# Designed miniproteins, single chains, continued (3), part 8

Each design is a single chain, and the fold is of that chain. pLDDT is the mean over its residues in the fold that is shown.

## One batch from the design tools (miniprotein)

Design m8245
Fold by ESMFold2-Fast:
Structure m8245 (fold): chain A 88 residues (1-88)
Amino acid sequence: SEKAERVRELLEESARLAEEKGHKELAKGLRATGELAVEAIEDPSKRDDAISRLEALIDAAEEGLKKDPEALKEIVERLEEAKRLVES
């Protein structure tokens, strides 16, 4: 599905950016949540958990990337898009 592919791209690009900036644990969380979010596109029973974990990642990014506002903005925008795709 096109939505599942887009969600995967959003989380993979966010994980790469976090890793490039030295935030390896955030990158791991982004990849793990990305797999759940992709599954939640096809499985409505996983959507609430996926949304909750995406919200937790936004909070983690805001805490971890407060000194890198450009990277924070890119990751938050991608996670908000992924959340909207999972909700729809």
Scores: mean pLDDT 88

Design m8246
Fold by ESMFold2-Fast:
Structure m8246 (fold): chain A 62 residues (1-62)
Amino acid sequence: REEEKEKIIERAKKLMEEYGLPEDVINSLLKKIEEALENMPEDTDPEKVLKAIEAYIREIKK
């Protein structure tokens, strides 16, 4: 499922860019997301993961 993880990371990066996060913050969050994805079950729903990432980004933006 490496391809699915790459898709999620790509979508998360685009979301962070859309929300106007600084590059340093984007890079830091992408590393955390990659670590989280490595520890997630293989049957995890990508749509739910992306929604959780978007919610987290919104919280960071306040």
Scores: mean pLDDT 73

Design m8247
Fold by ESMFold2-Fast:
Structure m8247 (fold): chain A 75 residues (1-75)
Amino acid sequence: SKEEVDKIVEELRSLAEKYRQLADHYEKLANELEKKGGDPRLADVYRSLARYYRGLAEKLQELADKLKEIYDKLT
């Protein structure tokens, strides 16, 4: 049903937003760690996590948009 698809799309968009927030959080942690002269390997891990979550957010947003497009064409 339309309601079920709308719910899935909303959940995907909500998850994308959470991953964007996680990416921002890890980027901030990496920057703070570097500023304090902390563990460079941990800073690299944080930057990798930030890139990973940013990529996931983009893919989830793309999936949400594509699912809505497909459903709208079938209705």
Scores: mean pLDDT 88

Design m8248
Fold by ESMFold2-Fast:
Structure m8248 (fold): chain A 90 residues (1-90)
Amino acid sequence: APVLSVLSLAEAAALREAARAQVRSEFQARLAQLSAEDIVEFARRMAELQAEVARELERHGVTPELEERLARRIEEAREETLRELLERER
């Protein structure tokens, strides 16, 4: 049975990277279900949101609390937009 106490730093890092690769693969699979037109629309909406978030951070300064709230807002908007566009796919 694997326990953290017997893992080297390199082994732990490799396991974390494998888990992240799996999550990225799942997201890419979902994104691949979108049409080229919907991918462009998704990218456009995300770019607009990123620009708004960047302006908000610049205006108020970068704090951990603000970064956390804005990161959550981006993630929620990303999931909502992807869900909406996937519902429009055949």
Scores: mean pLDDT 70

Design m8249
Fold by ESMFold2-Fast:
Structure m8249 (fold): chain A 99 residues (1-99)
Amino acid sequence: SMEEELEKLRKNKIEYLKKLVDEFIDHLARRPATKQQIEDFIDYLVDKMLELGISVEEAKEIFEYALKLAEDRGLDPETIEVLKEQFEKALKRIEEAEK
């Protein structure tokens, strides 16, 4: 059915974006990163979200997943705060694109 096809497309988009998050958080856990490198990655992630037609609610799901993964991987609290700030900025970009 059309509903089943749309749900499969949604799941594929979310899994792709979660994979990008997994790779980036794994990198941050193994190597120090600058605030600029974090900003550049989040900008890249947002561009991919916009290309894939990700909703604000789907973006929130991915960002919550990223923050939990960062905490579970033992990232520095200062790095987690930078991620939170960049995700808030990212959500505003996605909300503006839905106008």
Scores: mean pLDDT 83

Design m8250
Fold by ESMFold2-Fast:
Structure m8250 (fold): chain A 56 residues (1-56)
Amino acid sequence: SPSSQAEELEKIRKQMIADLLQIAYDTEVWLAEKTGFSTKPAEELKRYIEELEKEI
């Protein structure tokens, strides 16, 4: 049905966003490991990624 195609495209879009956020997460983890600063930005990104992936 038309709604199934729209839902599939929305899932692809969300997956692309999740993949982009994963790169940001990996960067924040790397930065925290190198600097010894807060892991909170990485933790917040991971939470958002997990929330988004539940909708895929």
Scores: mean pLDDT 81

Design m8251
Fold by ESMFold2-Fast:
Parts: structure tokens; sequence; C-alpha cells
Structure m8251 (fold): chain A 94 residues (1-94)
């Protein structure tokens, strides 16, 4: 339903914000785990109700993931995980 999708979007946004805060503190492991949880909620939200609100939330999360990827060591496990997250989010926007 639209309302259930909206609640999932709000929860995903909170997790993405928390990931940004953890990233700013240098905790990229926590940031990646929080982003993964956000992505799963956005996938569920899109399946329940595919809307411009879901699309915008996916775009916002994608921007956060891309910003984090620029800050991490490109040879790190976290960089590889962020690249997977980015590809998954880009697929969700199609």
Amino acid sequence: SMEEARELIQKAASLSTAAGIASSAGDYKLSVELLKKSVELLKKAKELYDSEEVKQAIKDTLNIAKTMLKKVDPKSKEAAELEKIIKELEKLLK
C-alpha cells in the first residue's frame, strides 16, 4: 500500500542519514551496514508502491553512497560494497 511504502521510505531515509553521520565520523563499516538496510527497505517500498517519492528516496540514497565511495580507500572492502550498493540503486531507478 501507499502508506506502508511511505513508512518504509521514512525509515530508509533515517538509516541513510545515520550512514552519512557514521561516514563523517570515519566509521565506514557501520555506514555500509546502515546503507544496506536502507536499500532493502527501499526495494520493499518500490514493490509495495512504485512512486516518485520512492524514486526520489532512491536518488538521495544513491547520492549518499556515491559521496561515501569518494572518501573510502578504493581498494577497501567498503569500496567494493559501496559499488554493489550503487549498482543496485541504479537498477531500482529503471
Scores: mean pLDDT 88

Design m8252
Fold by ESMFold2-Fast:
Structure m8252 (fold): chain A 72 residues (1-72)
Amino acid sequence: SEVERLRRVVDEALRILENSTLTPEQKAAALEDFIAALESWRDRARAEGNDEAVQILDEAIEKVRKMLEEVR
């Protein structure tokens, strides 16, 4: 399901944040890529009138943005 995919993206973002072998720059780039992908999915869901998917995507985007702030 889309919800399960979004949970995996957030979990992967958390792994990147906690990965001690990555530089802050590498972490930021990877998290920015996740945000861009999630925003693209949100825009598509909004165009299709899928309000539930938009809300789930907004929550996922907020979580990944907070992770990005931690590596800045």
Scores: mean pLDDT 79

Design m8253
Fold by ESMFold2-Fast:
Structure m8253 (fold): chain A 83 residues (1-83)
Amino acid sequence: MDIEKAKEIVEATRELFDRSLAELQKAADKIKNKSKAASLVTAGAIQMVGEILDAESAEEARARIEQVTQDFIDKINELAKKE
């Protein structure tokens, strides 16, 4: 892996990662079980980091972050509807 390219991917995705994490936290505010809410936000953050590190380009990393964010928002919404 090109170290400079890896650095560019991480730097290029940092803003999107921060926004996505904030979006997950906001969605999780709907969940009454705060322990489960924290667990889902943490799992989403870990998955996003894994996808960023595995990506070969900034564009691919951004697409993967968006997919993980949507998947976890859907899980949060499903859990909130069951409460």
Scores: mean pLDDT 82

Design m8254
Fold by ESMFold2-Fast:
Structure m8254 (fold): chain A 70 residues (1-70)
Amino acid sequence: SLEEVEREAERVREEIAAWRKANPDASYLDLFRALAADAEVDVTLRLAKQGKISPEEALERIRRVREELA
């Protein structure tokens, strides 16, 4: 559901924000990866809210972003 997509997006973005707070001296490359991941989650959520992609596809994309950050 769209509600599940919103919850997963919020969770992943909160995890990214927490990582950035915990790692103020992170390399520019690691910071860039974190910011790019946050942006991808935001774009995916917006596409789902606009009905341009299914909630199922959005959820898969967000989970993939999270997996790639691990």
Scores: mean pLDDT 85

Design m8255
Fold by ESMFold2-Fast:
Structure m8255 (fold): chain A 85 residues (1-85)
Amino acid sequence: KEEEKLAEIDELIERMKKIWDEIRKNGYTTDEQKKEIDEIAERLAELIFELGKLTPEQVRKILQNMSPYAYKKLLEKLRELELSR
């Protein structure tokens, strides 16, 4: 239900944060990391679309913990879901 979806979003944000921390430390994004970002962005977009509204805290966490590439992928997936409605 709603609480379970919010918990899953928090878990996905933490996974994204770890990837972004690795990218900043190494100075580059690997193909493996890009694939993982795509998977996380797709699932995160589904959850956001199903909820219809995020808490302000979750919006801040997303913006603070996503690379520019990850944010672009999230927006692409959200737009695909919007157009499929």
Scores: mean pLDDT 77

Design m8256
Fold by ESMFold2-Fast:
Structure m8256 (fold): chain A 98 residues (1-98)
Amino acid sequence: MEKTEKLTEESKKLVEEAGKEAEEKKEDVGEQVDLLVGAAVDIYDKAVEAGSLEAAREAARKLVEEAKKLPSEEVRRAGEGAAEKLIEYVEKKVKELE
């Protein structure tokens, strides 16, 4: 689906930009966590409205990749947790909208 492909690309870019901004905030673990979790929340809203679990999955993969680039174990765990919850919550919500 052309609409899903565009959303997937936009979601991956949003996560990549959040990851780069978090890298510049490397002395502030809380702000790094907020940036990655915030990106996941923004993608959740867009993926649910589009009914696209695929966009959520691709964004979740990118979120884990960006989190792994950051030196904090806490930030990496938060990014991985946000990625898992993004997939879980979008899948549940998309099923409710069927």
Scores: mean pLDDT 77

Design m8257
Fold by ESMFold2-Fast:
Structure m8257 (fold): chain A 85 residues (1-85)
Amino acid sequence: MAAAEQAAREALVQEARDKVQAVVDAFEAAANQSTTVSDITAAATKAGEELAAILRQDPAAKPVVSEGARRMQAVLEAAMARIKA
């Protein structure tokens, strides 16, 4: 029983990780294509909404979503630095 519950939990975490990775990758692509602070901010808002939706669907994904949010912040900082340059 415990092993089956653990395997099911790991499968859900993997699904959440794949969804979070897709959101972060899409944001990075959009940020790299954006030429204005407004466009980067719009892409960040959309990605944040998608991460919130993942968390609402699977609250157990909170650690994965939090890590994805940290990665998004790094991408956002890099994109803003590029626009300023």
Scores: mean pLDDT 80

Design m8258
Fold by ESMFold2-Fast:
Structure m8258 (fold): chain A 82 residues (1-82)
Amino acid sequence: MEEAIEQLETELKLDGKKTVEEAKEIEEKGDPEAIAEFLEKLLIKLKEVGHPNVTAQTNTDEQIREAIEQQLAAIKAQEAAA
C-alpha cells in the first residue's frame, strides 16, 4: 500500500510523505470505512488524471473499491515475487 501510494504521489503531484503516513495510520486503525474512503479518493484522482486503469463506467463505490483492490493486489504480488 505505501509503495503504491508513493508512486501515485509522483503522478498526482501530491505530498507523498503525508499521503503514505495517512494510509499507514488508517490501516493501523483497521476501520474499513476509513480505508474505503481513502482508497476511493485515490481512485478519483487517478481517474481525473486519465489513468487507463479506470474506465468511464467505474462510478459505483463497489466498482471503485474492486478496481483499487485489484491494483493494490497486483503491486503486492509483484513485490512478493521479487
Scores: mean pLDDT 54

Design m8259
Fold by ESMFold2-Fast:
Structure m8259 (fold): chain A 67 residues (1-67)
Amino acid sequence: SAEAEAHYARGLEYYEKGLKSDPEEALKYFKQASEHFLKALLLDPSLEEARRLGSEAGRKARELEQK
């Protein structure tokens, strides 16, 4: 759906910002990316890329919080 695709696109934007940011800002961006990828997947469970990138964004956020 268009709504799922919009959340996926927003997730990609935040994920990219996370990769380019210092650790404190990266944590915030990866959390936002993970939330948008989850929303995309809830709206369209067939979005395998949202599942994969959502897992990666969540993992990166957890790694930053554990330190």
Scores: mean pLDDT 85

Design m8260
Fold by ESMFold2-Fast:
Structure m8260 (fold): chain A 57 residues (1-57)
Amino acid sequence: DETKKALKKLIEMIEKGEAPSDIDPSLFPEELKKKLAEMSEKGKSLDELIELLKSYL
């Protein structure tokens, strides 16, 4: 599943402090993209972001 591979790679890059620029956003559900944008805008912690991404695995 390409979506799960992309999610795992995104989590790994965030944990390493890397920008997730190499990941195709079209692989993610629209709901997840909205939540990611909202969390980024509100300055949520990296731990909260990682937990959100893991919930989609």
Scores: mean pLDDT 72

Design m8261
Fold by ESMFold2-Fast:
Structure m8261 (fold): chain A 82 residues (1-82)
Amino acid sequence: MSPRLVVSEEDVEPLARVVARAVAARDPSTDVEALTRALEELAREQAARTGEVSMTDLQRVAARHASPAVAADLLASAAANE
């Protein structure tokens, strides 16, 4: 089952930035600002509709901004949660 986080609008940017920094810690070539922006956009849309954000969807977006090795780990983690 895909894990979901209950978040409000005020939690969206901090959540996106924490996830972006976690990816950058594994892959220093990651553009933290671009990834934060992409994750914030996804999280804001989902939080506005349901008050919840899919961790699987955040991992898929993060994979687009990571190196192939880190992207593969993120996608494998997302698949294991389904």
Scores: mean pLDDT 77

Design m8262
Fold by ESMFold2-Fast:
Formats: structure tokens, sequence, C-alpha cells
Structure m8262 (fold): chain A 68 residues (1-68)
């Protein structure tokens, strides 16, 4: 069964589309999908769907590294 994880991240104003696109690209490189939605001023909700928990954790780490 597919595994799903959600997180809310803070993003600089005007960076939403850039960050959302990068997050989607990172997920796809790991064989996962990421759904990204704007949920308020300066915040994105990210939903990662992957074949297993190990893949979700790898994608989450890659996203965290990108945001650092």
Amino acid sequence: AMVTATATIKVEPGKFDEVAEKIRQIAEEFGATADVEKVGEGYLKVTITAPDQETVEAVARAIADYLA
C-alpha cells in the first residue's frame, strides 16, 4: 500500500512556485509524488506519497536539505 506523509513548511514570500516545483522534482527523483498547496501567508502544505516508509523518509530528508 502507498504511504502518505504531510508537513507544513515556511517559505519566503514570492518563493512559493519555485519551492513547490523543486519539492515535486525531488519527490519524482525518488519515485514518489508530492502534492504542494499554499495554506496561508508564507506557508506550504506538502503531501508526499510513496511506495514505502523508507522512500518517504528519503524524500523528506532531501527536501529538508534543499531548504537548509
Scores: mean pLDDT 82

Design m8263
Fold by ESMFold2-Fast:
Order: sequence, then C-alpha cells, then structure tokens
Structure m8263 (fold): chain A 90 residues (1-90)
Amino acid sequence: MELAERAYEITYRIYLEEYGLSEEEAELLGRIVGEYVRVLAEESREAAEEAVRIIEEKGPEAGLRYIYSQLSPEAAAEADARAAAVLREA
C-alpha cells in the first residue's frame, strides 16, 4: 500500500496546489489514482514504482497514461471498477 499511498499524496497535492481544485475534489482524484497504482503494483511492482515517479515528475495525467499502457485488460477493468466505487462514495 506504500506506492498507492504515495500516489494519493502526490496527486492530492498537485490538484490542490497547482490546479486549484477543492480539497474534496483533490482527495477524490488522489484516491482514484491510488487505486490504479494499487492494481498495477499487484501485476508489477517495478511498473508501479515507475508510475509514481512519472506522477511526481510529469503529473497525474501522464502517470495514468503510463499505468494504462502497463495494465493487462483484466487489471485495467479491476482498476476502473475500483475508481468507479470511489466516485460512488463521493
């Protein structure tokens, strides 16, 4: 969960501080990106570590594009389902 937590924290900060989103919106987007990193880490820890670096250096959108390029179709469906669940809780 360390990589997913790191992705959440970085994404939250970027959306709050750089994009000027509300705390609620930044938290929601951070949770969503964290779920994608969590699923990727189950398939490849190395790919998940690289995804976190990309989020830090280039932002969450670049990170998510990388994550989708690395996820199997099955894992992508799982990550999408987890992200949808986060959105329903909001």
Scores: mean pLDDT 85

Design m8264
Fold by ESMFold2-Fast:
Structure m8264 (fold): chain A 93 residues (1-93)
Amino acid sequence: ALAAEVAELLQGVDNAVKALETAIAAARADPASTSEFARALAALPEAERRELLAALFREAAEEARKIYTAQGKDEAAEAVAAKLLEYAEEYEK
């Protein structure tokens, strides 16, 4: 059960990152059809956008640890945080 729950949470992280990148791409094509946040990210130079997203992923990792640990799901907390930190490191390249 726990392994299946962790896998579902990790897929949720992947889906969220893909949705964010899709929203940024949509904002570049048609700014009027997307969120203010996606528009703001799309307006940044690539290097600055990547740096900001890396920082946000690091903050999200810390928040995930707090949320899942508070639920008694320490294994899920570490797995989700590690996945978000992996994205942060990828965006820092």
Scores: mean pLDDT 81

Design m8265
Fold by ESMFold2-Fast:
Structure m8265 (fold): chain A 81 residues (1-81)
Amino acid sequence: SNEDKLLQVEIELHELRTHPPQTREELLHFLDKLIELFSDDPELVARLEELKQQLLAGEPIERLVPRLIEALEEKARELRA
């Protein structure tokens, strides 16, 4: 349900804010986990895959973690509407 999905998005947002990935490898693992977890949401998966490609292309994690937080916050807002 959208309520269960919203709860999961909020759990992952809390994890990112309290224990953000400190390395490229940690962020890559986190992105892969989210892509699998939200595999039934093609729009969210597309955004997560774009962040993964940017990470693999050498974009710094300090830029990517805030973008990941933004993507999940936007998804939470969508699910609350």
Scores: mean pLDDT 88

Design m8266
Fold by ESMFold2-Fast:
Structure m8266 (fold): chain A 97 residues (1-97)
Amino acid sequence: TLQELLDEAMQEGEDLLEETRRANEEMSKSTLEDAKKLAEEILKRAEELAAEIAAKLGEEGQQIADYLLTRVQGQVNGGLLTHEARLKEEQAQKDAE
């Protein structure tokens, strides 16, 4: 049914948001270049899932897709900015030696 497909899409979205959270933790431990690669990979997966949901579920699917993509983009971009700030602070400490 349409409701079952919507529930499945929401669950897939929640699973991807949890994967995004784990990717942000991994990015915080990585080099900036590796963090950018992880960000690109998770964003690509979010775009692919969003496109699939929108294609299958019409207007309600498009709303879920837009919500998911916005949330993943926000989390990934926030994680990259936080990581860049940490690396700059570490560099400042090294420069003080």
Scores: mean pLDDT 80

Design m8267
Fold by ESMFold2-Fast:
Structure m8267 (fold): chain A 99 residues (1-99)
Amino acid sequence: SKKEEEEIKKLALIAQYLLLEILELSDSPEVVKKLRELVERMQEAIENKDIKELEEVIKELIELLKELGVPEEKLKELLERLKSMSLKEQADFLDKLRS
């Protein structure tokens, strides 16, 4: 459905943002390997329209940020902010981070 496709796109943009935040904090081989595995799982979840798996990928990205020293309260605030953005606002925000 259109709502399902929009939810998948929003979750994918959130996951991409979290991936970029992790890369700003660490480029260690172990972190890069974990991110590679999470990217592959994210891509498969998008192709299969698996919202549950995409949410699990986001959860693991959040846990990795916690392991890298980001406070849990700051992560909760970040997630609420990202979820409150429209799909266009999320895409525009991510594009600015990549450029």
Scores: mean pLDDT 79

Design m8268
Fold by ESMFold2-Fast:
Structure m8268 (fold): chain A 64 residues (1-64)
Amino acid sequence: SMEEVKRLEERGLERLLAATTLAERVAVLVEMRDELLKAGVSETDAAARVQRLADEVRRREEAA
């Protein structure tokens, strides 16, 4: 459901912001993609959603 996708994205963003190393962030992005696929999101949409969250984290850190 869209509610499940939203919860996964919110949890994923929290995990990305808490991650302190590149390896931890890559692991979160991989897990997030897999959870989105399990929730019924297409491969293309899951990849796009994960990329948007990664870009958001990068923007916040570069703006700080």
Scores: mean pLDDT 82

Design m8269
Fold by ESMFold2-Fast:
Structure m8269 (fold): chain A 90 residues (1-90)
Amino acid sequence: SKEKLLAFFEELKEKYKDDEDVIRDMERAKKLVEEGNIEEAVDLAISVLESKNLEDALKAAELAIEESSEEVGKKYKEEVLEKLKKLIAK
């Protein structure tokens, strides 16, 4: 289901409502999800969120694992999720 990713990106637009860069990039990410480019959408969201809030970046990676193909989900689990967890556990 794409619904959880789209809902998360809408939540981020509300949370960061005064951040024009986040709003722009979340709108682009939503369009990419609608076009079936889930990996590109999530990569964009994580790249923006890593500079704003690591917990939001972690949630994006967790949703990528849940909502993406098995191959793409494995990438986020092994390469992104573990890296973000280590950064948060300072």
Scores: mean pLDDT 78

Design m8270
Fold by ESMFold2-Fast:
Structure m8270 (fold): chain A 85 residues (1-85)
Amino acid sequence: SPEDEIVKKVLEYTLKKVESVRDKLTPEQKKLLEKMKEYVEQGKLEEAVKVYLELMGMIMKENPELAEEIMKETQEKVKELVEEA
């Protein structure tokens, strides 16, 4: 559906953004990032969102400024894609 395509694009954008700051992540956070990437590649969007929330929760505790940056850029991308759809 068009909604699933938007969700997939948001997840792909978020994945790319988190990958760009991979060097700032803990080993545990990197494992969750790889799991999120695998679920996105498999089209398992619900599972990808669940892993994303777990990853963001961990980043928020360890590096709240980084978590805020990722969330802000993801929210801006959601707004862009929803307005274009």
Scores: mean pLDDT 81

Design m8271
Fold by ESMFold2-Fast:
Structure m8271 (fold): chain A 73 residues (1-73)
Amino acid sequence: MIEGEIAEALANMWRALGDLLASQGDYEAAIESYRKAIKLYEEALKKGLISEEEAKRKIEELEERIKELEAKK
C-alpha cells in the first residue's frame, strides 16, 4: 500500500527537518519534528514495513536526540 511505503519516507523527512531546526537553535520545533518521526516509525513497524530491531534503533536514536535538546532549552 502506497500509504505504508510513505510512512518510513515521511519519518526520515521529519528526522532530517528536526536536525535542520536543531542546527538553527529552534530546539522546540526540532523536538516536535523528532516526535513526529518516532510516530511514523511506529506506524511503519505496525504495518510490517520495517523490522522491530530497526524501528527500535531509529526510535532510540531520536529519543536520545530529544533528551539532548531538552537539556539545551
Scores: mean pLDDT 80

Design m8272
Fold by ESMFold2-Fast:
Structure m8272 (fold): chain A 85 residues (1-85)
Amino acid sequence: TDQQRQQLRQQVYDLSRQVNQALSNNDHDTIQSLIPQIDQYSQQSQSLNDVSTTIVLLYQRSRMYSSLGQDDMSQQYRDQMRRIQ
């Protein structure tokens, strides 16, 4: 439980660094490749009731989809963030 949340937060922290780097470089291929991992971590954060990590992952997904020109998907994740605040 708490150990699993701590491990997930560390993994999400490391992933966020990769997302930030890819976004700063406009590296669309890397952004696309990171989506499945973010989706997996999102499912894990929800199962662990880690609300703060879930919000971070929703924020990262909204940024990634916006960078890919998928504004509808980006807005969907922003809407999800508002619902869980």
Scores: mean pLDDT 86

Design m8273
Fold by ESMFold2-Fast:
Structure m8273 (fold): chain A 108 residues (1-108)
Amino acid sequence: SKEELLKKIDELTEEAIKAIEEGDHEKLREYLEELVKLALSTDDVEVKLKAIEGIVEVINHAAKLKDEEAIRLAREAAMEILKHSEDKEVILAAIGAILRAIGYLLDL
């Protein structure tokens, strides 16, 4: 269900943030790959946007910790969603996430 997908995105986002706090970039990559897979598995724009929102939260948290690798991994996740996106709202949200990550990397 859509409700289950939205809940799974919140859970994956929280686990990704925990992985950053633990310095586990491999686990972070796994959670980001699951978020991307979830976004690409559905035609529901709201679910896709929620996954991008999760990636933005990961980018913001990584930036607070000055974790350049985590910012790069989250940027790559947003780029993967962008690559497979046809919906204007999804495209704009993914571009926004990518630009935010680039902005943080330039300030490090």
Scores: mean pLDDT 91

Design m8274
Fold by ESMFold2-Fast:
Structure m8274 (fold): chain A 85 residues (1-85)
Amino acid sequence: MSDKELKEEAIRLLGEGSGRAFREAPHSEALKIGELASQGIELLSQGDYKGAAEQAEKAAELAREAGAEEAAELLEKAKELIKKI
């Protein structure tokens, strides 16, 4: 995958993971996960790949703690793609 394709796929996965968290987690936890995923997308847009990966990791950790397993998998996959950029 090109760096552009990795970035676009990571943005998609951060958005899908955030959306899935609202289905799998309590609303308060889903909001926090969504905020972290949104920050990750913003940092990717700014070229801060390290910061974006850190936000994706925090979002995945909160999703796991909240029992949002599918959301956590999507967010962790986004982190792995960001690390390849």
Scores: mean pLDDT 87

Design m8275
Fold by ESMFold2-Fast:
Structure m8275 (fold): chain A 70 residues (1-70)
Amino acid sequence: MEKSLEEIQRELEELYEKIKSDPNATDEMKELVEEIYEQFKKAVENLSEEEAREFGRDALEYLKKLIEKY
């Protein structure tokens, strides 16, 4: 099952908002999440759809691992 770029973008935005609003998240983690989200936006603008999807999938996996620590 392959997620669309729009679906990946929505999930990333949801995870970004969740981590940023989490009182247990450190400032370092919030900065890291913000950087990842900004890099994803740049990938969507500058890379192919396939490359942007791959970046988005990797970012989602990474952010899910961060949330599991809470």
Scores: mean pLDDT 76

Design m8276
Fold by ESMFold2-Fast:
Structure m8276 (fold): chain A 60 residues (1-60)
Amino acid sequence: PVKVEVKATGLTPEQRELLEEAAKRASHAPASEKEKVQKQLEQAGLSLGATSVEVTVTPA
């Protein structure tokens, strides 16, 4: 499993909640997929309309 932290600007509270839920689901990924998880969440945030996205993925 991994620990995922996402910080995004330019999203509505509802859009931010969706991104946080995606991050929680992604936390079940193995540590070997940490970079893949980071890229997927960065793309998800930008697709939702975020002006900036910062994703931190740490082995748990």
Scores: mean pLDDT 80

Design m8277
Fold by ESMFold2-Fast:
Structure m8277 (fold): chain A 98 residues (1-98)
Amino acid sequence: MEERLREELEEGREELRRLVEEDPKEAEEILKKLEKLKEILTLIKNDDIEGANKLVKEIAGVEISEEELEKLKANAEPLIKQLEEIIKLLRELLAELK
């Protein structure tokens, strides 16, 4: 039932491939952002709400609501796994370009 990120990964596969082919530098920047998002989710999983909010504020200039934090904390592990799948796919596409 938690298939939003998985569906987005499948649907976005062609879009990610096109992005990597058109602008590999931009794809590398996206990869770095995804790694930062994984770090934020790890902090949320460890109940470091202040640390997570600090990183989100520095990166996006916004704060996560307490309600959203509760939802993210409950789904932190599957979200981290989904992010790792996206990161892996993006790295594979970048490697295909050499």
Scores: mean pLDDT 73

Design m8278
Fold by ESMFold2-Fast:
Structure m8278 (fold): chain A 75 residues (1-75)
Amino acid sequence: LPKARFDPSAYSPAAQAAIEALAEASAALHRGDLETARRHLDEARKHIAQVTDPTWRALAEAELRRLEAELAAAE
């Protein structure tokens, strides 16, 4: 694997993109916009897969699962 420098206080571009997608999905769920929420959750999942920090990825995957469960319950 290529050499990567990780700093827990500095998010990777993939982690930032995942945070933004999760926030947009949460906002869409709050509005009842289930199609927009699904799209943002799909984008969050792709970005989370690119995160190299296993601890951050596990926390992001837990939030993704929570939002996916809320979406499923709303359908």
Scores: mean pLDDT 76

Design m8279
Fold by ESMFold2-Fast:
Structure m8279 (fold): chain A 96 residues (1-96)
Amino acid sequence: MIDVETTVKEVIPDTQSIVVEIDGKDVIVYVPKAHEKFKPGDKVHVKGELVEENGKYYIVNGTVELKGETFEIVSRKEAIEASIEEGIKLLEEAVR
């Protein structure tokens, strides 16, 4: 189990994820509405399970804390589905 303080390296709105550095590795963390909550340079406390898939690192079954507020880490599938739903809303608003 990971339990570390780190810094947000990147925010990826399209997948609702952030990238943090843990032990010199870029680690992807999926948080709904990540682009509204996090920015590069934010200090975060990350807890969860570190997993490796196809040469990429992820935190699963955990939380991210920013300024005393705790956010639940979701699956890649849940984050992508939420991003698609947000895209549909934006298209609906564009056609009025």
Scores: mean pLDDT 76

